# Ledger of designs, part 66: designed miniproteins, single chains, continued (5)

Each design is a single chain, and the fold is of that chain. pLDDT is the mean over its residues in the fold that is shown.

## One batch from the design tools (miniprotein)

Design m18269
Fold by ESMFold2-Fast:
Structure m18269 (fold): chain A 64 residues (1-64)
Amino acid sequence: MKAEIEAREKRIMELNAKLGEEFTKKSEEYAKDPSKAAAARSYKRFGEGSKKNVEAMQKYFEEK
């Protein structure tokens, strides 16, 4: 049971890391259009937040 849960948690962390990369790519794409600068900034922050979240999740799982 616990081994399966740990495997799923690792997969969730990997998906969150990949999601952060996608947000960063979207921020770069939107940055090409000055009218979408605010959206680009938001996606950049989302990517940074995802990275922070992955670090917090790693610590949480290590403590469990």
Scores: mean pLDDT 75

Design m18270
Fold by ESMFold2-Fast:
Structure m18270 (fold): chain A 71 residues (1-71)
Amino acid sequence: PRSLEKAIAAAEAFLAQGLYPLAVYAYKEALRTFGSAAVPAIEKAIEALRAQGKDELADELAAYVKEAVPE
């Protein structure tokens, strides 16, 4: 859906700008709103955060996925 794509695009823009906490927040909101459909984009974001040395934020996002989407 276009709304999910727009939410992911906004989160990706925050990552590109180095606004890592805002990117994590945007990905969490996408997961909360769209559920498992957001998971593939969030998994890629976790990889990107770790590549940038933002391991704490990557771990936070991964934990949130496990809590919010248990199925």
Scores: mean pLDDT 80

Design m18271
Fold by ESMFold2-Fast:
Structure m18271 (fold): chain A 60 residues (1-60)
Amino acid sequence: SLSEYQAQVRALLQEYAEKAREIKRQAEENGWSQEELDAQLQKLNDELNAEIAALHKKYA
């Protein structure tokens, strides 16, 4: 259902927002370069997009 799809998308967005916050915290603590931080965030974003695309296909 649309409600189930929306709930699962919201759960993924919250999960990945928390992961992004942890990556940024770790970057600050360990003095990561901007390039390393950007690479880690890009990888996370690619993973999120893949999971959302899979949900979209399941509920489309």
Scores: mean pLDDT 87

Design m18272
Fold by ESMFold2-Fast:
Structure m18272 (fold): chain A 94 residues (1-94)
Amino acid sequence: SSLEELKKLKEARRKRFEEALRRASEIANRVVKEMLAHEDDLDKVRAALDRARAEAARMKAGDTVEDQLAGGAAEGIAAMAYASVKLALESKKK
């Protein structure tokens, strides 16, 4: 083992993290776009959340810590977006 081997391992981990964040960002961007397209239809917004949760769950079931953490982040964004739409719709009924 050498310092060069350690540098290669760190670079490989950084690339895995960047790829995991890219995939998580794609999930987050798709669910937010879909929710905004159907913001007056809570059933469609809920269906978008359920699809995003399924994609995030696949990442969280992955073999890397990077995929597991990024999947959790994507799930959190989808849940917050859903909660925001739900609260906005509920406020219109008062």
Scores: mean pLDDT 85

Design m18273
Fold by ESMFold2-Fast:
Structure m18273 (fold): chain A 96 residues (1-96)
Amino acid sequence: DAAARLAAIRENNDLTPEGLAEAARTLLDFIAQVLGLDLSDLSPEERVRLLLERGLLSPRTAEILLKALAGEPLPDEVQAVLLELARQAKAALAAL
């Protein structure tokens, strides 16, 4: 269960670059599903750029997602929020 894995990473204070990249991918999958978009042929980075170009993501949100996908450092508060949102998005995807 990906949601259980994300919760375990957060609980153990094991905020890894790969955990943040996985959270960003989970959120992108959720956004695509909610919007009824098939983005399966695009890389996660290309999905962020397309959503930004179409005005579906703010520039700030796009920057955060691109940094998470690249394994670049993010503030601890932003990391925690990203992981929690991904956990909720994964649960919502499982219910769809």
Scores: mean pLDDT 75

Design m18274
Fold by ESMFold2-Fast:
Structure m18274 (fold): chain A 73 residues (1-73)
Amino acid sequence: SLAAQIAALDAEYRERVDALEAKGRLDEARALGLRALGLLAGMDEARVDELLAAGRYDELEAYLRAKRAELAA
């Protein structure tokens, strides 16, 4: 199912984020986590990468909050 495929992708990215956090690479862990969530929320890959490269984490987080509110309604 699509839900199972999404869960598998999320689990893979979570393992990579956890490994970075364990090494004290918190900025890299945050960027990777936000990238994974942006892609899962349906944001275009090029746009996610552009926002992360520019350090525009607030805009990416705002998009994710809006999508979560949309799904909760």
Scores: mean pLDDT 73

Design m18275
Fold by ESMFold2-Fast:
Structure m18275 (fold): chain A 68 residues (1-68)
Amino acid sequence: SKVSEAFRKLAELAEKYPDVAEKLAGKFMDELRRIRREAGLRNESPEIIEQRLVDALEKYIKELEKLK
């Protein structure tokens, strides 16, 4: 799935740049909590939730790549 692919890329970057990944982790975790909370409140479909997760992962990956 797109989510699995994004997680794999994130894992590879975090292995290469662990300090940068750790600094950004808090912001990323807050975004994931927001997505989960909103999905529950709005009764969002799995497809919409997956797209939001992919978007959040891609933003985190891009921020990691900029700071490396």
Scores: mean pLDDT 77

Design m18276
Fold by ESMFold2-Fast:
Structure m18276 (fold): chain A 67 residues (1-67)
Amino acid sequence: SPLLEALLAVLPALPSMDLGGAAALIQRAAEEFGAPLDWETAREVAAALRASADPRAMARELAERYG
């Protein structure tokens, strides 16, 4: 899944970013991997990944939901 690859690529950077910065990074990575997300979806994805105790498992669930 191109979206899963994009989300996994950005995971290490997300804990140090604010929500807006994380959403912008996710939107850019998703576009570069060929799975573009609108801004609202990118913000929801960013919030879910940052709040998750298991961000890798959350990335898989989000890629199934939005990919």
Scores: mean pLDDT 88

Design m18277
Fold by ESMFold2-Fast:
Structure m18277 (fold): chain A 74 residues (1-74)
Amino acid sequence: SRERLLEEAKAKFVALSDLVEVEVNIRIYGKDSPETKKAKERALETLEELIEKLKDNPEMVAYLEEVKKRIEEL
């Protein structure tokens, strides 16, 4: 449905925005900086909340878990 596609698009936007913010903090402050660590922590918390909210949507859970893994590996 259009409503489902909109919710999926919003979740993807939030996840990618958080990933970008972590990457930007790495470029400005460095990988081991307090700013980067705080950005990673916030991004991972947001992703875990989205995964729980969308738990009945396995395709979205798989996508969000992939983004979470990408952030953890940064």
Scores: mean pLDDT 88

Design m18278
Fold by ESMFold2-Fast:
Structure m18278 (fold): chain A 81 residues (1-81)
Amino acid sequence: MEELDKIFKEYREKIRQLVLEHLKKKGVPEDTIKAIEEDDVKFVEVRQKLLAEDPEFRQKYLELSLEAAEKIVEVIKKEKG
């Protein structure tokens, strides 16, 4: 289902950008950020750490997650018609 795949792709990209922006804001060097981005395990660990330690990141993460969930519900309702 291309519409669901698009929603998941956009969600993953938005979460990726949110993590990268918060790392930049905390003064993490660009080469270190690239190394984290290339390592899926490290990326997940960094994301979890930001969720635990950064209230602003947590709020934005939850907002993006809710947005994706709402779009998924709309697609499901559309398929019922």
Scores: mean pLDDT 79

Design m18279
Fold by ESMFold2-Fast:
Structure m18279 (fold): chain A 65 residues (1-65)
Amino acid sequence: MSEEEQKQILENFEKGLAFAKENKNEVVLRNLIKEGEEVLPKLTGEYKERLEKIIKEAKEYLKTL
């Protein structure tokens, strides 16, 4: 996977998390977590760490709903 592809994936997950949090959308949060965990093994270095952080934040927010 290219660096540009990894960056685009992260931007999409960051936007998805922001949207889900703003709308308190449990379905979007659960889907974000599932898709993130499926993509995580394909990412490397900094991009992998950033996606792990997004997934953790999504899981933490979901617990508050």
Scores: mean pLDDT 85

Design m18280
Fold by ESMFold2-Fast:
Structure m18280 (fold): chain A 68 residues (1-68)
Amino acid sequence: MAEELIEKAKEALEKKDYNRFRLYFVLAIHEGATLSKEMLEELIKFAEYYKDPTLVKIAKEQLEKLDS
């Protein structure tokens, strides 16, 4: 379930495991999890810090969907 993936992503972030964090967030978004604008903005900042252009693009696309 999408909520479980978000919880796992938060746990990975707490453990500073960026690869698991990235994986679980991408899967949650693909399963249709509704992320808040604030959460997506934090995700973009985190992905930019780790120089992950793919995750930045995914998060920005989800942010645009909320504004539509």
Scores: mean pLDDT 75

Design m18281
Fold by ESMFold2-Fast:
Structure m18281 (fold): chain A 83 residues (1-83)
Amino acid sequence: MQLPPLSDDIYQSLSPLLRQLRDLGSDVITQALNNNDFTTLSQVNQVLTDTTVRVSDAGSRGDLDAARQALDQGIGQLRQIGS
């Protein structure tokens, strides 16, 4: 109920973008699996992995701007793949 430590606070402030990344990733993965589109599935997994690593690294360093940028880029890539 009180503001968490810096790392948790960073992740909480990014929660709308994290939710959007999760929801988009889940939707694209589900569609790819339903269509037997393993190329799209591979691309989505790569984007999610790269984005998660970059966000975690930025968050551990307290770099909120870098974390937001990584999420924004990942979300944009997922939208292009899912289009």
Scores: mean pLDDT 76

Design m18282
Fold by ESMFold2-Fast:
Structure m18282 (fold): chain A 71 residues (1-71)
Amino acid sequence: SALRDEILAAARAGDVGRTLVLLSQLFERHGSQLSDEEKTALLTEVANALDEAGHPGMALLFYGAALHPNA
């Protein structure tokens, strides 16, 4: 989806604030339509992108969230 692509683009750019805002919008609007596997995959991709962009601390938080996508 366009919103998922924007989230990943923001994460790859190291824009933590935009990544968080867009993720919040995705889960609020479409969270019920996303499987746990899809949520885990997206959160893991975001974590990897943020780690590569130089935000390892934030990446660890998203790896944790990926283990509990509905918590």
Scores: mean pLDDT 84

Design m18283
Fold by ESMFold2-Fast:
Structure m18283 (fold): chain A 97 residues (1-97)
Amino acid sequence: MSTEAKKTVINAFLQLNVSEELSQQIVNELSKDEPNSEKLQSLQNQILSQNISKEKLEKVIKSLENELEKANPEDTPLLQKTINFLKALLVKIEDQE
């Protein structure tokens, strides 16, 4: 897994106004071969408490999907897990509307 792919994921969360510390925790968990679903759920709830923009989230997901199309095979799992994490977050925001 490249340093560049990790930076791309961190920058995606920073664009959502997620703190650098929380962004790093998410990347560390998603970088595991077997991410802990309870930890990911807790991290999602922390982001939701920050009132992120649905429009910004949709744009970030689209940007990461474009990066995924160009990604090396070694970086694909992290980008895909990140997209799945953000799509789950989007569903929760839509349920709050």
Scores: mean pLDDT 82

Design m18284
Fold by ESMFold2-Fast:
Structure m18284 (fold): chain A 55 residues (1-55)
Amino acid sequence: SAADRAAVRAEMLRETRKVVEEGEKNGLSQEEIDKRLQEVADRYRTRLAALDAAA
């Protein structure tokens, strides 16, 4: 549903922000932060695709 998609997108935005903040706090390189962000994007892309397939 649209509500389920919105909830997943909201989770993705929160997790993305947390990855950046924690990475900066822990002194990670921009390259390492980017790798973690790519992993987040891949996970949420899979979750959104699963919701689309279930609809």
Scores: mean pLDDT 83

Design m18285
Fold by ESMFold2-Fast:
Order: sequence, then C-alpha cells, then structure tokens
Structure m18285 (fold): chain A 70 residues (1-70)
Amino acid sequence: SQSIIDGLRKTLDTLSDRQAASTLAGMLIGMRPDRSSEIRNELKSLPPGEARRKFLEELERLIQQQSQAS
C-alpha cells in the first residue's frame, strides 16, 4: 500500500547498499508474491537514484528466481 511505500522511501534515504535493498525486496515479495507487478510499479514512483535502481534490480532478480521455481 502507499503507506508501506512511504515508509520505504524514508528508509531508502538512509540506505546505500545492496544488502538493505535485497532485504526490502525479499520482504515485499514474501508478503505479496502475487502482486509483484504492483510492487514494482509502486517502487518506480520512488525518486530516481542509485538506491532505487539497485532495489529494482534486486526485486527483478527475485521475481525471476520465483518464476524459475514454478
């Protein structure tokens, strides 16, 4: 939801590394795997920058892994 994404924006302002991005992506997919496309679209609303790029890349990788597991 928007409130969760707002919380993520604040958290991302303090995050600078892949580990944090991977943790957030894993949490989001774990909570709503059937809504991965919605999550991806909401994450695209974040300000453009290195943190957003790394987060989206990690999210895409996790989605691909789930697709291969099916």
Scores: mean pLDDT 61

Design m18286
Fold by ESMFold2-Fast:
Structure m18286 (fold): chain A 74 residues (1-74)
Amino acid sequence: GSSIEEAIALAEEYRKAGKLIAAAHIYDELGKYFESQGKLKEAAEMYEKAGELYKEAGRDEKAREHFEKAKKLK
């Protein structure tokens, strides 16, 4: 929906501004939302994006947690 598109746009704006943790947090929340809706593939995609952003930010443990969660949902 529009609110999801707005959240993704905000996350990408934060990523471009170097606010990687803020961007990762938005994708993590979207992953949780899709998981709560039973949309497991979409949740996995959001968790992968959060993991990539945490990795870029040097948050290796948070990155691993998100990649593992995404893998389990596929």
Scores: mean pLDDT 87

Design m18287
Fold by ESMFold2-Fast:
Structure m18287 (fold): chain A 75 residues (1-75)
Amino acid sequence: SEAEAVREAAERLIADIERLAELLERGEVSVEEAREALRRAEGEFAKLAPLLSEEDRARVEAALARLRELIERLE
């Protein structure tokens, strides 16, 4: 279903955000590369947000917030 596809897209986005945070903590990506990837993730979230449940939306927002905090600490 479309709802299942959207939920799967949200789960994939969360996983990508969490992987990016891990790579950044390990020094495998630069802060600048992480900021560019965060901007792309925020763009994907903006497209998905109107289609997501409140719970799934909150989960993506939380993942994005955690990555933003990490980037700010490393600047």
Scores: mean pLDDT 87

Design m18288
Fold by ESMFold2-Fast:
Structure m18288 (fold): chain A 105 residues (1-105)
Amino acid sequence: MVTAEIPEEIVAKEGEDTLVPVRVRADEGRYATALLAKKLPDGSYEIVGQSVRTLPAGAEGTVEVRIENAKKEDEGEYVALVASGDFTRGAVAEGAPAKLKVEKK
């Protein structure tokens, strides 16, 4: 089993990089690949960040996905997608959606 969890609300500061913590668990020991995707107005998703972490079998860990130079236009609904290896060979999990808010510095 692979699981993905992100905070329900993510707060970024405008002009700063933000690390989004994706909690992952993978039953197969290898690495977890986390994608952070923004929901677009047409219902499609845009991949905005990716991170990889090596995890032992059955372990939970946090994979941080970076949003660079956060802007007000980056606000919206986000979903984490996690694979126990990669998205072509591993088990995949989709996390619950979160809202990103960008505050002015």
Scores: mean pLDDT 73

Design m18289
Fold by ESMFold2-Fast:
Structure m18289 (fold): chain A 85 residues (1-85)
Amino acid sequence: SSDARERVDELMGEMIRRLSLMRMSGRPLNTEIMEKILKLLDQSRDASVEEQIRILEEARRLAEEDPSLSTVAELLQEMIDILRS
C-alpha cells in the first residue's frame, strides 16, 4: 500500500541521516560498506516493491558484515517486513 511505502521512505530517510552523522563523528566505521548501503538505499526509492525488497535484502547482508552496523541491519529488516505485509 502507499502507506507502507511512505513509512519505508521515512525509515530510509532516518537511516541515511544516522549514517551521515556516524560518518561525521569520526568513529571507525567500514566506509566502503556504508557507501554501498547508501547507494543501494538511493536505488531502491524508484524501484518496484519486489525490486526494492531485493535491494534492501542486499543492503542488510552488507550491514551484517560490520558489527557496528547491527542497528542498520535491524532497520533494513523492518523495512523489508513492512513491504512484505
Scores: mean pLDDT 79

Design m18290
Fold by ESMFold2-Fast:
Formats: structure tokens, sequence, C-alpha cells
Structure m18290 (fold): chain A 60 residues (1-60)
């Protein structure tokens, strides 16, 4: 859906801005995988994206 795509692009853009383009692409792909394989709603996908970005920031 357009809402799912917006979450993916927002997650990619935020991660890219904070951690670089390579990490942004990785985060976007992971969020897309959760949507496609686990059937996450846009709200669930947004929460997953926020958790992934927070985790990556702790590792940086």
Amino acid sequence: SSAHQAVIEQARARASALLGEEVGEQVGKIVRSFIEHDGLSPEQAQKAADAIIAHELELA
C-alpha cells in the first residue's frame, strides 16, 4: 500500500541521514521484509523501523 511504501522510504531516509546511505538501504530492505513476509501494518512497520534505527545508533 502507499502507507507501507511511505514507512519504508521514511525509515530509509532517516537511517541514511543518521548513519549513511548504506545503512539506510539496509534498514529500508529489512522494513520491507517485515511488511512482505510478516504482514506488518503501516503502524507496526513504523514501530519496527524506529526500533531498528535506535539499535543501529547504539552500535555506531
Scores: mean pLDDT 84

Design m18291
Fold by ESMFold2-Fast:
Structure m18291 (fold): chain A 77 residues (1-77)
Amino acid sequence: VREAVDLALRAEALLGQPAPSAAEVEEAIAAVEADPAAAAEGLRANAELAEKYAAATGDERAREAAELARRAAEILE
């Protein structure tokens, strides 16, 4: 779970999100642990949107973010 959260946060950072606090990270881990299947589904959906955006715009950071989100989803499956 923690590894999947780390990958998801790295994907968000590539898309310009600010670094989360330690408390926010622990809250995210607790939420993912409560329902890892829903978390994996959400990450996969976000990865698909990021891939479509990257394909349309050529944004390489969005492409990398999509890959990190897919890897995070795979860990939770």
Scores: mean pLDDT 75

Design m18292
Fold by ESMFold2-Fast:
Structure m18292 (fold): chain A 56 residues (1-56)
Amino acid sequence: VAETPEQHILEQALKEALVLWNDKKTTSVEELFNRLKPKYPQLNKVHLQKILEQAA
């Protein structure tokens, strides 16, 4: 589905970010963003920070 690619990207980025955060493999927003950026180029740090704020 290509109608709402941003929704799909955010959903997958959310899941992956939470998995990494929960596993303590990555503890900084910058490292998470750097790891997710090549997979989810539409993702930005601000969105990632909000996700982590809700997780913490």
Scores: mean pLDDT 69

Design m18293
Fold by ESMFold2-Fast:
Structure m18293 (fold): chain A 94 residues (1-94)
Amino acid sequence: SEAVRRAALGASQGAAYGFKEGDVTGGMASGIAAWHGAAEQARRAGVKGDPKTGMRAGLIGGELAGEYAQKFGDEGSVIGGRLMGELAARAAAA
């Protein structure tokens, strides 16, 4: 859907922005920023207040944060990004 595609774009941009710190801390920041980006784009697409879509956007954000960290970071950054993305996804579903 358009909302999911926009969420993926927001997650990618957020992950790139957060990762500027580098290492494990950068990976964690990337995951959180990816979730915020995904949630913001999903909200702009008119899916506000839908926990299922929020969870989906958060999971996409976590996946993209992990991929970004894998491309530009070390192993700790990949692990940190994915874990924080998953935590953020659970928070988005609440």
Scores: mean pLDDT 57

Design m18294
Fold by ESMFold2-Fast:
Structure m18294 (fold): chain A 82 residues (1-82)
Amino acid sequence: ALLAQLNSAASSAIATAAALSASAAVINSLSTVLAQVSSGTLDIATAKKNLLAAYSTAVAQNLLAVIAELSKVANILDALSA
């Protein structure tokens, strides 16, 4: 269930980031998480580190909707690491 939620949340975040012209770094970070979930190779610690970098970039771009979507992905990663 959590991996399916992560896949859905990451896909939604990518769509939102693309629609709002977020930087390639944000989109690439989310796409990497999605690819790792799909391949069964998810490294949660690395995913969290990359997501924090994407979050910082989205904050610098003042993309509130992207920040909200990244926060949802982060919460699911936190649940998976508990």
Scores: mean pLDDT 80

Design m18295
Fold by ESMFold2-Fast:
Structure m18295 (fold): chain A 72 residues (1-72)
Amino acid sequence: AMVALLEQVKSFSASERRALSLLLEGADVQTAASAAGLPLGTAEKLEVLAKQIRAETTDEQRIALMEYLGKH
């Protein structure tokens, strides 16, 4: 559910939200980790979440999530 995904994302650090945003935009794991200042293993876990988000959300719901990530 979109609400559950938003609540999960609210618990993330700013760096984790930055990496998730980049992964949702189609960046690779190494690029997301480097740009957000995260360990590669953390970015790999966020890539799994990004795949789940793409499977469970509409384009409109992803845009709303990306707007939230850009503000926080």
Scores: mean pLDDT 79

Design m18296
Fold by ESMFold2-Fast:
Structure m18296 (fold): chain A 92 residues (1-92)
Amino acid sequence: MAEHEKRLKEWISTLSGGVKEEAERFVEALLEAEDGKGVLTKEELKKALEKVFPDVEFTDEEVEAILKAMDLDGDGVIDLDELLEYLDAVFG
């Protein structure tokens, strides 16, 4: 939904410096990966992270740690609302 895109863009606007540009790329990759469903799979999250941080190799263990931090450990999917909350905690 356009609501998720708006919320993610509003979150980016709270950031400053180089982290803002990286966050913009990450949000773009997330919106591309979720394809309008409002949820991301573990694989889609991993692809988004790799697209934004090409010099960083994300292992399944690292992606699982991110999912666990977002309190979505049971379903293997990420709700964009919970992802935004996690990103705010880590970057803002």
Scores: mean pLDDT 65

Design m18297
Fold by ESMFold2-Fast:
Structure m18297 (fold): chain A 105 residues (1-105)
Amino acid sequence: MKKYSDEIKELAKKLKERAKAVYGMEVPEEVALKAAELIEDYMKNSKRDVSGGFLVPAALIKAAAEVYGVEVDEELIEELLENESEENQEKLVELAREAIEEAKK
């Protein structure tokens, strides 16, 4: 098991609470921790200003893929992040839900 900082644990807790409240999505603890790490790394190292509504579902998809070995379409995720529209946000949220649900098998 990887050790996570208290900052990452707090971010993961907030991410789980928000995903449940906004998307009706129950995110497993390990996926939330990995997603929080990915979000922190992105915010620290990226010059691209991606809104939270896109960054959170994209990080959840990548976290589920890494934690559970679920295959995700990385090219589709990048394409959806290139154009921040309501339609693309809905598609990212649906992909995140599918990745997490597949992991529950």
Scores: mean pLDDT 75

Design m18298
Fold by ESMFold2-Fast:
Structure m18298 (fold): chain A 100 residues (1-100)
Amino acid sequence: EDVPDPKELSVEEIETLAVRALVNDDIPLALRYLRYLKEIAKKNPELMVGVLDLAKGLLQHRSPEALELVRELIAEAEKSTDPAVQKEAEGLRRLLEQLA
């Protein structure tokens, strides 16, 4: 359980670790990395698209905490003027509605 500090890692390494946590059903760890990426992505539309795509994997886990983060990500993405971010947010919202 050697968990690297996100501050010591590149964005690409954090994304890789988030994917690994999701594959291993380590939801608390996936939430930690995705929350960190969300804060960075507020000013980076390309990263926000990637984070929203990763959140689709998170949404498949029936965790209240995962569902809350997905809603927070959609709300942040809706503040973006970037069409790609808006499209990914709409896709994630539709997946959320299908699981409800």
Scores: mean pLDDT 79

Design m18299
Fold by ESMFold2-Fast:
Order: sequence, then C-alpha cells, then structure tokens
Structure m18299 (fold): chain A 83 residues (1-83)
Amino acid sequence: SALEAEAQQLLERAEQMIELARQSLHLLSPESRKRVEELVREIERLLERLRASDPNSPEAQRIMQEIERKVAEIMRIVTEETL
C-alpha cells in the first residue's frame, strides 16, 4: 500500500541519515556531537517502534512524524557545521 511504501522510504532515509551523522561526527563541535548522538539513539528507538506498529494506525503516523523531525534536526546540525 502507499502508506507501507511511505514508511519503508522513511526507514531508508533515516538509516542513510544515521550513516551520514556517524561519518560526520568528527567534523562537529563537542556539543553538536552529543546532540546528534542523542538524536541517533532516539531515531533508532522510534524505528523499532515503527516496525512493531500497524502502518495504518494513528500511532505509526505520529512515530513517522517524530522520526522526520529528528532526521531534519540532524541534517540541520550537520549542514550548519560542515557547509
């Protein structure tokens, strides 16, 4: 279904962002490194919850929104300090 495809795409994007974050940690300030590491741990926990959830549930939709917000925050931090 379309919702299942969207969840799969978000999972792939989140995994790519986690990889980018890990590769970029050495370029970040100590404070930003700590924040990015915390965001990565939070995303990993949310991805586990999403995998256990019905993709059509309101709970899954909320989890996906939280993942998107945290991924965007990682991108903002990495972009701001590396570009």
Scores: mean pLDDT 84

Design m18300
Fold by ESMFold2-Fast:
Structure m18300 (fold): chain A 95 residues (1-95)
Amino acid sequence: SEVEKILEEIEKLVDELVDAIRAGAPRSTIDEIVDKIEELIKKLPPLEQRRAVAFVIAAVTLLHIHYLTAGEEIPEELLWVMERFEKLEKELLQS
């Protein structure tokens, strides 16, 4: 299924996004990964779009909890990524 292939690619890109944020990658690198994830999500049917956005939000929320529990400084890129996917979720809910 093309839907299954897109979901697998999103999962790989989310892992890459988490690794990039943790490594302190440049904003341009993080922007590129986020753009690729958003493009793939927009190719999905409505139910799978919502599921994929929820998955991404869950992954970045877990990373945020990791920084909080470790007592480490939260990267500004993580907060920006969280805001961007929350905005996308609102856009998808408006139909």
Scores: mean pLDDT 87

Design m18301
Fold by ESMFold2-Fast:
Structure m18301 (fold): chain A 90 residues (1-90)
Amino acid sequence: LLSELQKVLDELEKLKIPLERIIEAIRDAFNLPKSAFDLWKKAIGESLRGFLRFLLQTVEHMLAQNEPSAEAIIEKLIKIFKGLIEDEKK
């Protein structure tokens, strides 16, 4: 899971997918409130690389803590990001 997520994150960075598009996709998939987006933007800045690193570290921490939802969250993120990559290749 983590190795697959890392590959997908690397591809997002390589294709230079806009940060806003990535955040919108995550927000839609997880039904996150607008306040979560505002908080993330303030905490991590506007860096695509910074956001992807933050995301990877967050899910790695969840796995390390044996969080029951961690694997499901990672699988959902991989699915979302693969969709973004395929859309960009069109």
Scores: mean pLDDT 73

Design m18302
Fold by ESMFold2-Fast:
Structure m18302 (fold): chain A 90 residues (1-90)
Amino acid sequence: MSPEVIAEIEQLLDLARAALEAGDLREAALLMSAVQTLLETALPDLPAEVRQRLDEALDRFREAVIAGDLEEARRAFEEFESLVREVLAS
């Protein structure tokens, strides 16, 4: 993966965290979705299991937002961010 793509993913993650901390959960979800799309586009051979785990983390975030559970939304975001950073370190 190119250094430019890694930098863009990291910037989008930082923006998603800032949106979450500001309480803009819709913006956080959109930025997380953008991170996933960019990551999958940059790594077309990304294992299906990893793609599924990213989908599940984002879905958990969205479900927590709908439920009004900000603490669970924060946990789902941390899981998503951790998984993305693990992929970037590989």
Scores: mean pLDDT 86

Design m18303
Fold by ESMFold2-Fast:
Order: structure tokens, then sequence, then C-alpha cells
Structure m18303 (fold): chain A 95 residues (1-95)
């Protein structure tokens, strides 16, 4: 449903902001192929790269989206991990 569109729009926007054309392409490919595991992996990498460049709010938003995706897949432990990372980056964004 709408999660694939949210992942595509948010993920490609942040990847383009970072100048990372390869990550933007990987996000598009994962969405087109309905590769949910690949999408989770690629968005996690993107969020971590955004955080490394100080874009903590973007990193937090991506991890929030990842938590929703993980929860819908029944991966509650993974969803909790992503929520914790989102909370951490939200606090860094406020500092």
Amino acid sequence: GGLSLAALLMGTRVANKLGDEELAEKIREAVENQDVDGLIETLSELADKAAEKGFYEDAARIYRLLAVIAEQLGRSDLAEEFRKKADEYEEKAKA
C-alpha cells in the first residue's frame, strides 16, 4: 500500500540530498521488485549515512518508517530496534 510510495518518495529525496545516486537507484529497484528485505536494508544504510552527515531529522524519519514496515511484517523485535534508533536521532536533532 502507501508504505512503498512513502519509502520511494522519502528514501529517494534523502538519497538525492546526500548526492548518493546509487542508494536512490537501489531504493527504486527494491520498490519495483517488491523486495521488502532489500528495501529495509537500503533504507537503514541511507538513514545511517544521513546521520553521519548530521541530517539527524531525516535519519529519524526513515527509522520511523522502517519501524512501521517491520511492524506490518510481524517483525516486532526489529520494529522496536528501529523505534529506538529513531528516538536516538530525534534527540540528536534537537541538540
Scores: mean pLDDT 88

